# Designs tried in a protein design run: designed miniproteins, single chains, continued (5). Part 45

Each design is a single chain, and the fold is of that chain. pLDDT is the mean over its residues in the fold that is shown.

## One batch from the design tools (miniprotein)

Design m17642
Fold by ESMFold2-Fast:
Structure m17642 (fold): chain A 98 residues (1-98)
Amino acid sequence: AIVKLPQLKADLKTLLPIFNFFDKDGDGTISKAELQSASSQLPSLKLTDEEIDDLIKDADIDGNGTIDFQEFLTAMSKKFSKEQLEKIAQEVEELKKE
């Protein structure tokens, strides 16, 4: 496992709620199906199937077809701005109330 945690510390409070929302079964990984489900529920995320495939390709360093927390942090920080990630985290908080 490649740990890049020090470089991602600034985004942890923002990215952790997003990861937990995607990780609906609590196994510590995100599947393509979970990403597709989440993108349909989060207006600011709004990922196409091609964008989801690109995200998984960039994040799935192990080639296992799922994204772990470290891979997720790296991929989201690369793809989205801090402001966009904060907006997505806010949308996650609103959805968790339902």
Scores: mean pLDDT 68

Design m17643
Fold by ESMFold2-Fast:
Structure m17643 (fold): chain A 62 residues (1-62)
Amino acid sequence: LKELAELASKAGKLLREKGVSDPREASDELIEEVAKELGLSPELVRYLLEHGDEIAARALLQ
C-alpha cells in the first residue's frame, strides 16, 4: 500500500507537470506517457490516479 501511494503521488505529479491537474481529464496518450516514465502499465497508472486518495488513506492507517 505505501509503495502504491508513492506511485500514485508520482503519477499525479507527472500529470501536473504536463499541465493536467484532474486525472479524469487526462488523455489515454498522456496516461501512456506517465506509465512509460514510471515503468508501469497504463491501466495501473489510471487505477492509481482514480484511487489515489483511498490508497494514501490506507497507507497512512497501516
Scores: mean pLDDT 73

Design m17644
Fold by ESMFold2-Fast:
Structure m17644 (fold): chain A 69 residues (1-69)
Amino acid sequence: MSEGEKAYEEALKLLEEAEKALEEGDIDTARRLFNQAFTVYVRHADKLTEEQQKELAERFKKLGEKLRK
């Protein structure tokens, strides 16, 4: 598995955990997991495919908007 694929899967898993924490009302955990996922995304963005980068960016946008409110 490529470094980009590992980063993509790690970011997705952290985003899914953040979304679940938010649904459970644990906003602090959701924010921490969101920040961890975003750090993985930023550090490995150059190794992600265009499709992976677009999918992650869309998920970050949607979850980030929910966390900001």
Scores: mean pLDDT 83

Design m17645
Fold by ESMFold2-Fast:
Structure m17645 (fold): chain A 71 residues (1-71)
Amino acid sequence: MEEELEAKRQALVDALTTGDGLPPEQAERVARAHLIAKILLEKGGYTPEEVGRLFREKSLEELEAIARSLL
């Protein structure tokens, strides 16, 4: 559910900011991209090649909307 996704996103942001010293804004983008890719692969049935193409052709906002439609 969206609440579980938010918790996983926050955990990734915390790990990236605390462990790797990334600025929160950059950590947020990396965490969002990672979770979107995971949803597309696991819930959408997309291949890694298709996910790679989507990330090249679409914005993070568009990809997030697609991922939300699969939940």
Scores: mean pLDDT 74

Design m17646
Fold by ESMFold2-Fast:
Structure m17646 (fold): chain A 84 residues (1-84)
Amino acid sequence: ASLERAKELLREAGRLLLEAHKAKAEGDEEKAAELYEKARELAERAARELEALGSPEAERELLELDEELVAEGKAELEKLLAEM
């Protein structure tokens, strides 16, 4: 339950980060800032859920998800920069 919830929160945070990048690209700095803050809050909640679990499985899942999110974010940023 908690591990699944943490993953759900991290995926939602990732989605909000992508929306924040789009808002910033559109020149809506205020909307981008609000979306970044929401993403941060969700990531902090996910971290608390994972800390509460304290299991090696939870740590491995966090590292794997973080690597995937970093790779996806990097690919999206590279695509955005190539279009500029």
Scores: mean pLDDT 68

Design m17647
Fold by ESMFold2-Fast:
Structure m17647 (fold): chain A 94 residues (1-94)
Amino acid sequence: SLKEKAEELLKKLREAIKEGNVEEALRLAREALKLIIELSKEDIEEAKRLLEELIELIDELIRVAKEQGDKEAELEAEILLGIARIVLGVLNLE
């Protein structure tokens, strides 16, 4: 299911962040966001829950990228955070 795939991506994202693998974490965060948007067409409540978890993980990813001095990854993660927050805002209107 889309929910199970999203939960697995968030688990892998959390692992990549813990390992300091910023490149893999960015890839996983992008894929998780896409899948959560698809899930929102079927289950808005579950998509909101997973999106809130993704937002927290992106905040942690920004911290890790900043600690590594990876300014490009920090900026990419901040852009993803902005998009995720906009999506959450839109879902809250439905």
Scores: mean pLDDT 90

Design m17648
Fold by ESMFold2-Fast:
Structure m17648 (fold): chain A 55 residues (1-55)
Amino acid sequence: MKYLSNEEMLKFAKELGLSDEEALAIKKILEENGKTEITEEDIEEAKELVKRAEE
């Protein structure tokens, strides 16, 4: 899998229909899980967690 830069991560998150606030929440979740390199799969997984938390 390709690791995403911060800019690529935010762009990919927007392509998934996420707001800037949701993208920042995803980044925080990934950082708290000790991920030093972020992949597109990590963003998709975190997106589902954010949506469930907002229920």
Scores: mean pLDDT 68

Design m17649
Fold by ESMFold2-Fast:
Structure m17649 (fold): chain A 87 residues (1-87)
Amino acid sequence: DAAERAKANAIYAEVRAAHEAEAQAAAEAIEAGELSEEEVKAFEAKLLEIEIEAVDKMLSALDPKSAVYKELEELKKLLEKKLEELK
């Protein structure tokens, strides 16, 4: 479990690093409160897409029998549902 959690953390860090400027810009725009409802939804969708990408890469690398894998499967379903709600 500790080894699988370490792999998940490493993959998450890699995806976050790849999208750091993009995620920061989206978060700052939302925080500023100057966006229209549709613009806020677009930035929220972008942040959810980055999280889904990270979870997909983790699921591809982890042991499907691990507890971490099961947690990530459920997280992916929740993130995909949130993304669909923004349409």
Scores: mean pLDDT 80

Design m17650
Fold by ESMFold2-Fast:
Structure m17650 (fold): chain A 62 residues (1-62)
Amino acid sequence: EEELVEQAQRLIDTAERMIAKGDVEAARKVLEKARELVSQITDPEKKAELQARIDELEARLA
């Protein structure tokens, strides 16, 4: 689970950098992968925190 959390955080950070560079389509694909990893997290608190970050970044893309 620790590995899933770390991988999800890396993907979220990558998407944030892509958004900053204007790579919206690439950012969407990375966020989709991050959502898949987050869905596998069992800890409800960590899952909610990471989902909130993904939702916030997706809102910036809308």
Scores: mean pLDDT 81

Design m17651
Fold by ESMFold2-Fast:
Structure m17651 (fold): chain A 83 residues (1-83)
Amino acid sequence: MRETVIAALERALARARAAGAPEALILALEARIAYLRGDDARAEELGREAERLLEERPELREETEALEAEILAELRAEVARAA
């Protein structure tokens, strides 16, 4: 099931990029993909960069967290349909 989750996250990442989502969200999704691929160092780097961007623009935090929650809910539904 890890590959199914990675594929769903990669599709969500592509949609987020196409929609012009905040860069912090893009980096957060890339961090999740890196973590699932076993690249813990890359996941940590991407996660720290995402947090740095949110510290620079705190007004984007609520929007970024809401969009990530929506993507994760869609991911859970997609994985459930594929099971």
Scores: mean pLDDT 81

Design m17652
Fold by ESMFold2-Fast:
Structure m17652 (fold): chain A 58 residues (1-58)
Amino acid sequence: SEEEIKKLSERLLEIAAETARLIGLYLLGKMSKEEFDKRMEELTKEEKRIIDERRKLK
């Protein structure tokens, strides 16, 4: 539905913002490589799930 697609799109924007924040923290030396890799992997996994779900709704 349109509403579901909108909510998924909004979550993708949140993931993009969180990704940018994590990159910033890593570049500032506020986060270890291991922590950065783990958190980026979780966000990438969630992003792919949402993209696949949106594709099925379109």
Scores: mean pLDDT 84

Design m17653
Fold by ESMFold2-Fast:
Order: structure tokens, then C-alpha cells, then sequence
Structure m17653 (fold): chain A 88 residues (1-88)
């Protein structure tokens, strides 16, 4: 439980960092397509890690926090994919 909680907190923090970076890119004038694609890859890695942790965690409150973070990351990924399509 303690180890799983620590891993969950670290994964949520990594996800939050990926979200922040993606948000900065979305708000930039003429963002670099390669940087947007790299941001998507980081979001996908964070989503995968959070989903794996959610399956291992038995704490309902932590499961809810992980689910909320996954949803936020997936929504940001969609926005980045939309932005890339608009730029191409």
C-alpha cells in the first residue's frame, strides 16, 4: 500500500508535468509539430503508467485520483492531435 501510494503520487506528478508542457505548447504561436508529437508521446507514457497503477491499487480514493488524471491526460492528447491536424 505505502509503496503503491508513493508510485501513484510520482506518476500523478509526472502526468501533471506533461500536462503543463502540453498546455504551454498549445498556447504558443506557431508551435513546432515535432514538439507537439513529443508531448503526445509523453502523455501516452504517463497514461499507460497511470492505467497500470490503477489496476494494482486497492485504495478507492487513489483509484479515483488516478482515473481523473488519466481523463485529463487523454483530453489533452486529443487537443494536441487536433492542433497537429490544423497545422498540417
Amino acid sequence: MEKERKEAIEAIAEGAMALMYASVLLNSKNPDIKKLEEAIERLEEAIKKLKELKEKITDPELQKELENEIKALEEMKKELEKKIKELK
Scores: mean pLDDT 82

Design m17654
Fold by ESMFold2-Fast:
Structure m17654 (fold): chain A 55 residues (1-55)
Amino acid sequence: SLIDEAVKKLKELLEKHPEYFTPEQRKLLEAIYNGEIEINEKNIWKVLPYFASLL
């Protein structure tokens, strides 16, 4: 899905350019990647808008 591809792109970007992310954004992404937070419509809107300029 487009959501899964966006999350994958954000993970790659976080690994290459951690400086583009705030500490809060990093924690949120890492929690999603670690399976601590399920990706859903509400969580996607919290994550994707903050990273729109980086996708």
Scores: mean pLDDT 69

Design m17655
Fold by ESMFold2-Fast:
Order: sequence, then structure tokens, then C-alpha cells
Structure m17655 (fold): chain A 72 residues (1-72)
Amino acid sequence: SLKELEEKIKELERKLEEAKKELEKAMEKLKKATGEELLRAIGEVIRAIGEIVEAELEIKRLKEEKKKLLEE
């Protein structure tokens, strides 16, 4: 239903904000990392970016579904 789509979008938007905070923390670790820790920190940044991208793509998909339901 439309209401369920709106609730899912809001939940994903909250998760996206949390993932962005995790990315910020990972970026701070990356700035301080040296040697072997640099590779680990890069891995954490890549993982956090992946979570953000996945959430944004899902939000976009659900918003397009909502738009189709409202326009059709």
C-alpha cells in the first residue's frame, strides 16, 4: 500500500543518516591510519559507502513506485 511505501522510505532515510555518520567516523579513522591500518580503514570506508549507495538506490526505487501509484 501507499502508506507502507511511505513508512519504508522513512525507515530507510533514518538508516541512511546513520550510515552517513558511520562513514564520517570511518573517514576520521582513515585520516589517522598508517601502514597496515590504512588498508583496513580504506576497507571500512568502502563498506560504509556501499551501505549508503544501497540505501539511496532502494529509497529511489520506492519513491518511483510511490510516484507511479499517485500518477496512475
Scores: mean pLDDT 83

Design m17656
Fold by ESMFold2-Fast:
Structure m17656 (fold): chain A 85 residues (1-85)
Amino acid sequence: SMARREELAREAEELAREALRLAMEALKKTTDKKKILQAIGLALRAIGLLFDVELLMRRGGSIEELERLLEEARELLEEARELLE
């Protein structure tokens, strides 16, 4: 549905903001360079998936594909959060 696509677009924007926030928090919360690099790496991978979501939304990709990419991005950001907390 169009309403679901609009919801997914909003969720992608929110996840992109969260990814940037987690990368900034990594620099602030720990002196462990390995954890910082791992968390930033996960955030960058999530940002890459969110670019794919944006591209698929513009090209009329399926709702199922969009939901799978967003779920993968959420999982990467959750892993990044766990490394920093």
Scores: mean pLDDT 80

Design m17657
Fold by ESMFold2-Fast:
Structure m17657 (fold): chain A 58 residues (1-58)
Amino acid sequence: MSKLEKLYEKALEFVRKKNGKASQDEIDKFAEELAKELGVSVSTARTAAYLALHEVKK
């Protein structure tokens, strides 16, 4: 749970820095870096970034 919470917090910070918008390339780069940092899969990190993007945009 703590790793997933950290992952989502990092994703929210990333999206806020991008003013609620990010390109596919930016999301992929962020997901790869975060996956390596937290020891999770790139797919998990990418999903968190997309969820954070939708959360900030609403």
Scores: mean pLDDT 76

Design m17658
Fold by ESMFold2-Fast:
Structure m17658 (fold): chain A 100 residues (1-100)
Amino acid sequence: AWEHNLLGTVYFARKDYEKAIEHFQKALDINSYFSEAWFNLGLVYFEMGDYEKAIEAYEKAIEIRPTDSDAWFNLSDVYERMGDLETAERYRQKAEQIRA
């Protein structure tokens, strides 16, 4: 799982989003509770403008690790980009509570 997560981050840094997704998905096929790989999938989908898939991936990350304030902040940013300001504010407040 870790090796595919690392390869996914390398491809993401190179902006090869298709290969990044492939390797993060392989990491998750080995361990579906690998919250870091779900978080990284969310980052890739967000950069691609696939907000629905970014939301799904970040929601999986917070389901596994509810104390991941970065995942809550990123989920808020996705909803803000989609124009759902009410949902964005709610998730941002949740992220701030976890950080405090």
Scores: mean pLDDT 85

Design m17659
Fold by ESMFold2-Fast:
Structure m17659 (fold): chain A 63 residues (1-63)
Amino acid sequence: LPPASSEETREALVAYMDANSPSPEEVLELLKSHAPKLDVSKHPPEEVYRVVERLYAGLKALE
């Protein structure tokens, strides 16, 4: 697959969260697999999930 833009990566994550309601650990593993450049390994899963949840809520509010 061609490298996804950060916007495409965010859209894919939002779609995944909307469909699957993943746990914080599942979100962290998804980000490690599909967006390694975000360097989320330095943060606890709960913190990463909170940031992603806020981004998801913001994107959903704009839809």
Scores: mean pLDDT 62

Design m17660
Fold by ESMFold2-Fast:
Structure m17660 (fold): chain A 80 residues (1-80)
Amino acid sequence: SEARENALRLVEATFEMLKKLYPEISKELDEFLSKLKQAETQEEFEEVLEEIRKFVKENVPEHVANSVDANLDAALSILS
């Protein structure tokens, strides 16, 4: 799906920025990207996005987590 590919590209771009700011979470972000690429359904893809949202909220400052939330919401909108 083109929508899924566009949503994935947005998440990948968001993660590249997070890795530059917080290299200590790079491994976990790469593991989430692997899960997104392996998701067989839109429901599974969206479930991984919610797991990412929780992880980021717990591991980066609130103002950065809010920016990531906006990008994840945009990814969900692309899938709609």
Scores: mean pLDDT 88

Design m17661
Fold by ESMFold2-Fast:
Structure m17661 (fold): chain A 71 residues (1-71)
Amino acid sequence: MKEEEARELLREAARLAAEAGRALDEGREEEAARLVREAAEKALEAAELLGDEELRRQAEETRRKAEEALA
């Protein structure tokens, strides 16, 4: 159950990250940063469900960088 929920969150995070990359290429920097933040938040939820320490660390760093870009 938890693993399946985590996989769905990771798929969602991957889709958001892909959209962020496209938005950045199109000059929509603020939208790209918001999408990256959302992707990181989904990855963080998945990391918590999985107990994945490395994924949690990576997601936290990604979220922080996205928040800096939005400031």
Scores: mean pLDDT 82

Design m17662
Fold by ESMFold2-Fast:
Structure m17662 (fold): chain A 62 residues (1-62)
Amino acid sequence: MPILAEAVEDFEAKTPLELSIKKGDKLLVLEEVGPHWWVVQNLKTGEVGFVPKSVLRPLAEL
């Protein structure tokens, strides 16, 4: 099930596969990739990419 999550801190992309996010952004978790990374969609911009799990807080399952 997709998970709604919130960014607890800013993250800046280091590669083209990663997504830059700002603290407070709402993100839809699409897939978990290993223990450290999630593929997410930013609900404000519609952009998709990899974000570290450590910068996100789960809010709800959808």
Scores: mean pLDDT 83

Design m17663
Fold by ESMFold2-Fast:
Structure m17663 (fold): chain A 98 residues (1-98)
Amino acid sequence: PEVAEAFIAAHKDDVAVQAALALLYYLLGKPVEAAKALERGIDNYDKLSEKEKKIFELGLEIALNYFTDKEKALEYLKELEKLDPELAAALRAVIEGS
């Protein structure tokens, strides 16, 4: 929990990580903040670099698959780890920390 909250505080304005932040907010019991994070990401997606767009898309795939296909979510998490190991570590801490 502490790792996720620290990551959110440090990266709340980073557009590339907004889809991943939406999942973190939701898992922390903050669905309104989760929805706002997703909206910020979508509204600013076209301003992202190609690498940042990939990070956003992987975060979105992890969030979408987390509740329906956890194995797929973990596969996307492994891909995210290659692009943004700090973000992947924050997501893994919440997902594996039960």
Scores: mean pLDDT 79

Design m17664
Fold by ESMFold2-Fast:
Structure m17664 (fold): chain A 63 residues (1-63)
Amino acid sequence: GAERERARELLLRRMEELAETIKKLDPSAEVEVEEIGEDTFRLTAVIDGEKHVLEASVDELLA
């Protein structure tokens, strides 16, 4: 429904904004945002050889 669609758009936008912020703070960082499942997104950041992963789903946001 409309609620799920709004939540998906908001989540994706926030993850993209976070990825841009990380790259601005550390231009050497490798940052990727990908859709790994049904309304589930993964942000992967490799900063100074350390891998950081954030996963979030629309279902978790709507719980």
Scores: mean pLDDT 80

Design m17665
Fold by ESMFold2-Fast:
Structure m17665 (fold): chain A 55 residues (1-55)
Amino acid sequence: SLAELRARLDALAAEMAALRRRYRAGEISQEEYAARMAKLVAEQEALIAELDALS
């Protein structure tokens, strides 16, 4: 549903924010940060495409 896709985008944004905070705190390596962020960005782009198709 549209509401579910929006909720998933919000959750994904929260995960990205948490990952950025951990990277800035030095808790995660640059390599791990880049790999995890790339996956989250790809998932975000897929969800946005699904929202665009439904709107």
Scores: mean pLDDT 85

Design m17666
Fold by ESMFold2-Fast:
Structure m17666 (fold): chain A 71 residues (1-71)
Amino acid sequence: GAEAARQAAEDALELARRAAAAGDEETVERIRAVLREDRAALLADPEAYGLSPETAAAAVAAAEAALAELE
């Protein structure tokens, strides 16, 4: 549900932060790209994913928060 979506975004953000600390800018940009693609897909057609409106909204919000942290 919504918590799983938030956890996935938090895990992606933590991985990106670890990659950034290691100087792995390529991995950071790949994680940003995945988060952008996921957000765009959910905004374009949330019903295609079979998610509840609450879960879709939580997933979008979590991806946006993670992207904001990564600049």
Scores: mean pLDDT 76

Design m17667
Fold by ESMFold2-Fast:
Structure m17667 (fold): chain A 57 residues (1-57)
Amino acid sequence: MLSEEELEALVEEGVALYEAGLSKEQALEMVRTLASLNASEEEAEEAVRRLEERIAA
């Protein structure tokens, strides 16, 4: 289970990967994979959703 702090850190990691040159698809997939190793499917979906919003902003 991810804490709110861990969830936000995971989203920021995804943003950093995207800014470093990974495609949106690659950054989203990495965050989904990392979240699924440490969290529920719902928490993984939430991390991916937050990352999509951050990239779109």
Scores: mean pLDDT 79

Design m17668
Fold by ESMFold2-Fast:
Order: sequence, then C-alpha cells, then structure tokens
Structure m17668 (fold): chain A 57 residues (1-57)
Amino acid sequence: DELKKLEEKIKEKMLKLNENPTVEIVDELIELVEKLPDSEEKKKMIETLKEFKKLIE
C-alpha cells in the first residue's frame, strides 16, 4: 500500500525533525506531505511546516 509507505516515511521524517530541526528536513517533509491526498489535515500540516521553517531559517 503506497499510502501506508508514504505515511511511514512522513512519520520517520517527523521524528528526525523533532530530534534535529533543520530546514532540509522540513523541506523533505513538505515534499512528502504534498504527495498525500488533499485534506484539511494535509493543509494544516503544510502550513505548520512552512511556519516552522521560517522560525528556524
């Protein structure tokens, strides 16, 4: 199931971001999240990641 694999990659990247917050990891996370089906949760996640990126940039 490609969706489950994508969700697992997102989860792993989120864990890495929590351990070592870098712009590179945020960009990778945004790219992965963009591949998810459109939803309110997806929009919120992308906005949160973009805001976080500006804070650590």
Scores: mean pLDDT 81

Design m17670
Fold by ESMFold2-Fast:
Formats: structure tokens, sequence, C-alpha cells
Structure m17670 (fold): chain A 65 residues (1-65)
């Protein structure tokens, strides 16, 4: 399960970077909202990884800025 979560976070990281590369602020904001929802669900189902998921979310918000 941990490996599956890590792969999901890696995929979300790629999606945020791709959205940023497009330069559309609306698309970036929409992607961040989706990433936050997925991260919240992952933290709920995998509480052992909550701190890592929260750190990832902070990283994605910084990456989008």
Amino acid sequence: AREAVEKTLEQLRKMVKEAKALGDKSAIDGMLAQVRRIAEQLAKFYPDMKSEIEAFLAEMEAEAA
C-alpha cells in the first residue's frame, strides 16, 4: 500500500509541474484543488503516511507559486 501511495504522489507531482509549464494560472489553481482533495483522501485512508502526505501538499503549493 505504501508503494502505491508513493506512486500516486509522484504522479500528482508530475501533473502539477505540467500544469505550471502551460502557464495558465486557472489550470494551475484547478490542479492544486484536485491534488488537495486526493491528498486529504490518502491521509484519511493511510494515516501512517499523513505527515508525508501533508509535506507533499505543502511542496505542491510551493511548486505552483
Scores: mean pLDDT 79

Design m17671
Fold by ESMFold2-Fast:
Structure m17671 (fold): chain A 62 residues (1-62)
Amino acid sequence: MSSQSEKLLKQGEEYLKQGNYDESIKLYGQALKLAQQSGDSKLVKQAIDLLKKGTREKVKKS
């Protein structure tokens, strides 16, 4: 992956699959910040959607 934002999203998805919601949410948040700084609206939307999913999964497992 050429984008740091894309790399962080992929790592976050791996943590989410492992049930590590806190690390997943942190990585999605970092990816969102980088995507916003680069002006990548597609990555911004993807990061927001993944943050919502990670937050819901954390609440469900809590």
Scores: mean pLDDT 80

Design m17672
Fold by ESMFold2-Fast:
Structure m17672 (fold): chain A 84 residues (1-84)
Amino acid sequence: TEEAYELVEREFGKRLEELNKKAREAVEKKDYKKAAEYLRELARLTEEAAELLEREGLPEELVELLRRRAEELLEQAKKLEELA
């Protein structure tokens, strides 16, 4: 929904974008330890965004999508840590 999008963008958009950029740059430099750290931070913020949507009574489907995204980010971080 537009409400969910605006709320996430307002509260988390810039931080999520910055962390995603830093994670990508770290992977390009083959700094897998640093990339994993940024992905874990990104996962944490994504989980916080899901909690915010849940508290505001926005659709459960959107909350679940964000929680699933956070889990995917943690799994990616774990794989990068194995390479470092």
Scores: mean pLDDT 83

Design m17673
Fold by ESMFold2-Fast:
Structure m17673 (fold): chain A 57 residues (1-57)
Amino acid sequence: MEEIKRLEEEYDRLNEEFVRAVEAGDSVTAERLAGRILEVARRIRELREELRRKEEE
């Protein structure tokens, strides 16, 4: 699924931004990015579960 690959790329990008925010001492931005990372990870899990369900049909 192209959607899963795109989300994985977004996940990596957000993690890079998170590391930069932490290194810069920007705790507010780091916390916001951490929340987005968790949302993307959850979406990837949901899509993988949906794909597995379709394969079992």
Scores: mean pLDDT 80

Design m17674
Fold by ESMFold2-Fast:
Structure m17674 (fold): chain A 63 residues (1-63)
Amino acid sequence: TALAVMQEVNKRTSALTDELRAQGMPDMDAQVRASQIAAEEFAEEMRAVGRQLQLEFGRELER
């Protein structure tokens, strides 16, 4: 579900922020970087979901 994906994105962002901060990045920079990485991962997940829907709909619509 979309809600579950959003929850995973939030968990990922928090984990990445903590990891980057532990590596010596300032908090603000770590948050920005983590958000960018999570957004890219979220975009790929949405793309995969879109592909599944297209395959399911394509079979129903017939050619």
Scores: mean pLDDT 73

Design m17675
Fold by ESMFold2-Fast:
Parts: sequence; C-alpha cells; structure tokens
Structure m17675 (fold): chain A 77 residues (1-77)
Amino acid sequence: MDYLVAVLLRPGASPEEREAVIEEMRAAPGTTDVRVLPAADGEVIIATFSSREAAEAAAERLSRHPAVAKVSVTEVP
C-alpha cells in the first residue's frame, strides 16, 4: 500500500519556488517517486510514500510553503 501526497502550486509560483517544492518532496524521508503533472490552475506535484506517517509529515511541511495552494494525502491500494 502506497500513499500519494499531491501538492497544487499557486498559479503565480516562480520557477525557483516550483523547483524548491519539488526538491522538498524528493528529499522527504520515505519518498519513493516524484512526478509533476500540468493542471488547469497551475501544476500538481505528486510524491509517493511507502508510509502513512511519512506522507502525513511531508504534507504538513508542504502545506506551510508559500508557493503551495493545496496539499492532499491519498491512500493507494
């Protein structure tokens, strides 16, 4: 069972802010994969975690980043 942390960036996020968020997601303990997807109102960055605790901890940190509009955690069967 994996856990996905999805981060929606603010539409006005700079390239530097975007890369900082991606790097934080890649550097997060327990991250196995990071993907960037285009969205209608910006970009969605998805990180995969093998642990719920690691995913929730990463989501809490990312929710405080000024370039982040939304953070969600989803369990994948």
Scores: mean pLDDT 80

Design m17676
Fold by ESMFold2-Fast:
Structure m17676 (fold): chain A 110 residues (1-110)
Amino acid sequence: MKSVDELIEEIKKNKDDLEAFKQALLRFFDYLIHRAREAGLPDEVIDRLEAIRQRFASELQKAKTIDEVKEIAIKALNEIREVLRSAGDSPAVRELIAEVDKLIETLKEL
């Protein structure tokens, strides 16, 4: 799997290509869930992250503009951040929240 920095650069590079931008964001969400599983977060937390990812994917299919995709992504990333915060304050949780915050800032600056 790509590093967080590589995934964010892919998102930035595809900011003017609607379908590529959607796919890059879905890869970032898959990365976050994979990292959460590898860090040993509880099954309840993983299930909540997967539910957010599924709603995000469904909303993305209907989005027709980059701005709509950005709004949908920021909303979903904020929901992910709150789920991660509910998992405690371990170093792994803090790292995942920092990665989520980095993407939220990136999307706001696009």
Scores: mean pLDDT 88

Design m17677
Fold by ESMFold2-Fast:
Structure m17677 (fold): chain A 111 residues (1-111)
Amino acid sequence: MEQQLRDELVARLRAAIADIEARWPEMTPEERKFALRQLMTAAGMLADATGDYEKGAELAVEYARRMIDELGVSPEEVARYLQELADAFEEAGMPNGAKAFRLAAEEVRKL
């Protein structure tokens, strides 16, 4: 991917995250659960597009903490979901996204 196309993808992903965050207070619990899964996927896509897997992991952990604190999902269940995302991103050829989710899963297991 050319740098310009990567920059456009990153800008669109950040705009999508901001739009979801702006709508968060208006969402039902089911919509919030779906939104957090979308936000986690976006974090992995950002990690892969930027190569900044540490920032991607930090963002994924933030969304994982919200799943635990606001939706009552267990840390082990969220860590398992993050590992499933890591495996899916690895298979899709997104290694920095996969790395971000593996780091996030390890961090969430410590909660």
Scores: mean pLDDT 86

Design m17678
Fold by ESMFold2-Fast:
Structure m17678 (fold): chain A 56 residues (1-56)
Amino acid sequence: MALEQLPEELREKVLELKKEGYSAEEIAAYLKSVLGASEEQVELAFKGLEEEEKKE
């Protein structure tokens, strides 16, 4: 899954924000603005969140 390709810290934050009910778009914005994630990492997080929603 795309989330497994993210650094441990970014993956943990993505999952935490998802539990709080943030949208994939809001999580992507947070990763970019607050954590300084690259565009590729933001895309991987977004794709991983879509896969998680579909499988869960």
Scores: mean pLDDT 74

Design m17679
Fold by ESMFold2-Fast:
Structure m17679 (fold): chain A 89 residues (1-89)
Amino acid sequence: SRVVEVREIELGPLSEEERERLGRSLQRIVREEGAKVTLRYADGTEEVYDGTVEERVEAAREAVRLFSQPGFELVIETKNGATLVYRSV
């Protein structure tokens, strides 16, 4: 059977230090393991980045700024088939 690994992480208000640490972590994950990155906005619009590593890393950097907006989601699909969802609450 196909095991779909989905990990959902809810983000409350972040301090500047927490945001900086999260940004470094997300950029590393996307650079090393990321296959596809989706920025999902609260209004339902989506921006998909599945091209270059550089484009995916830039999307992850932008996502850290967008976590200030309630309802924003960063979706990272990894090369090993896992899906990571970071949701701003």
Scores: mean pLDDT 82

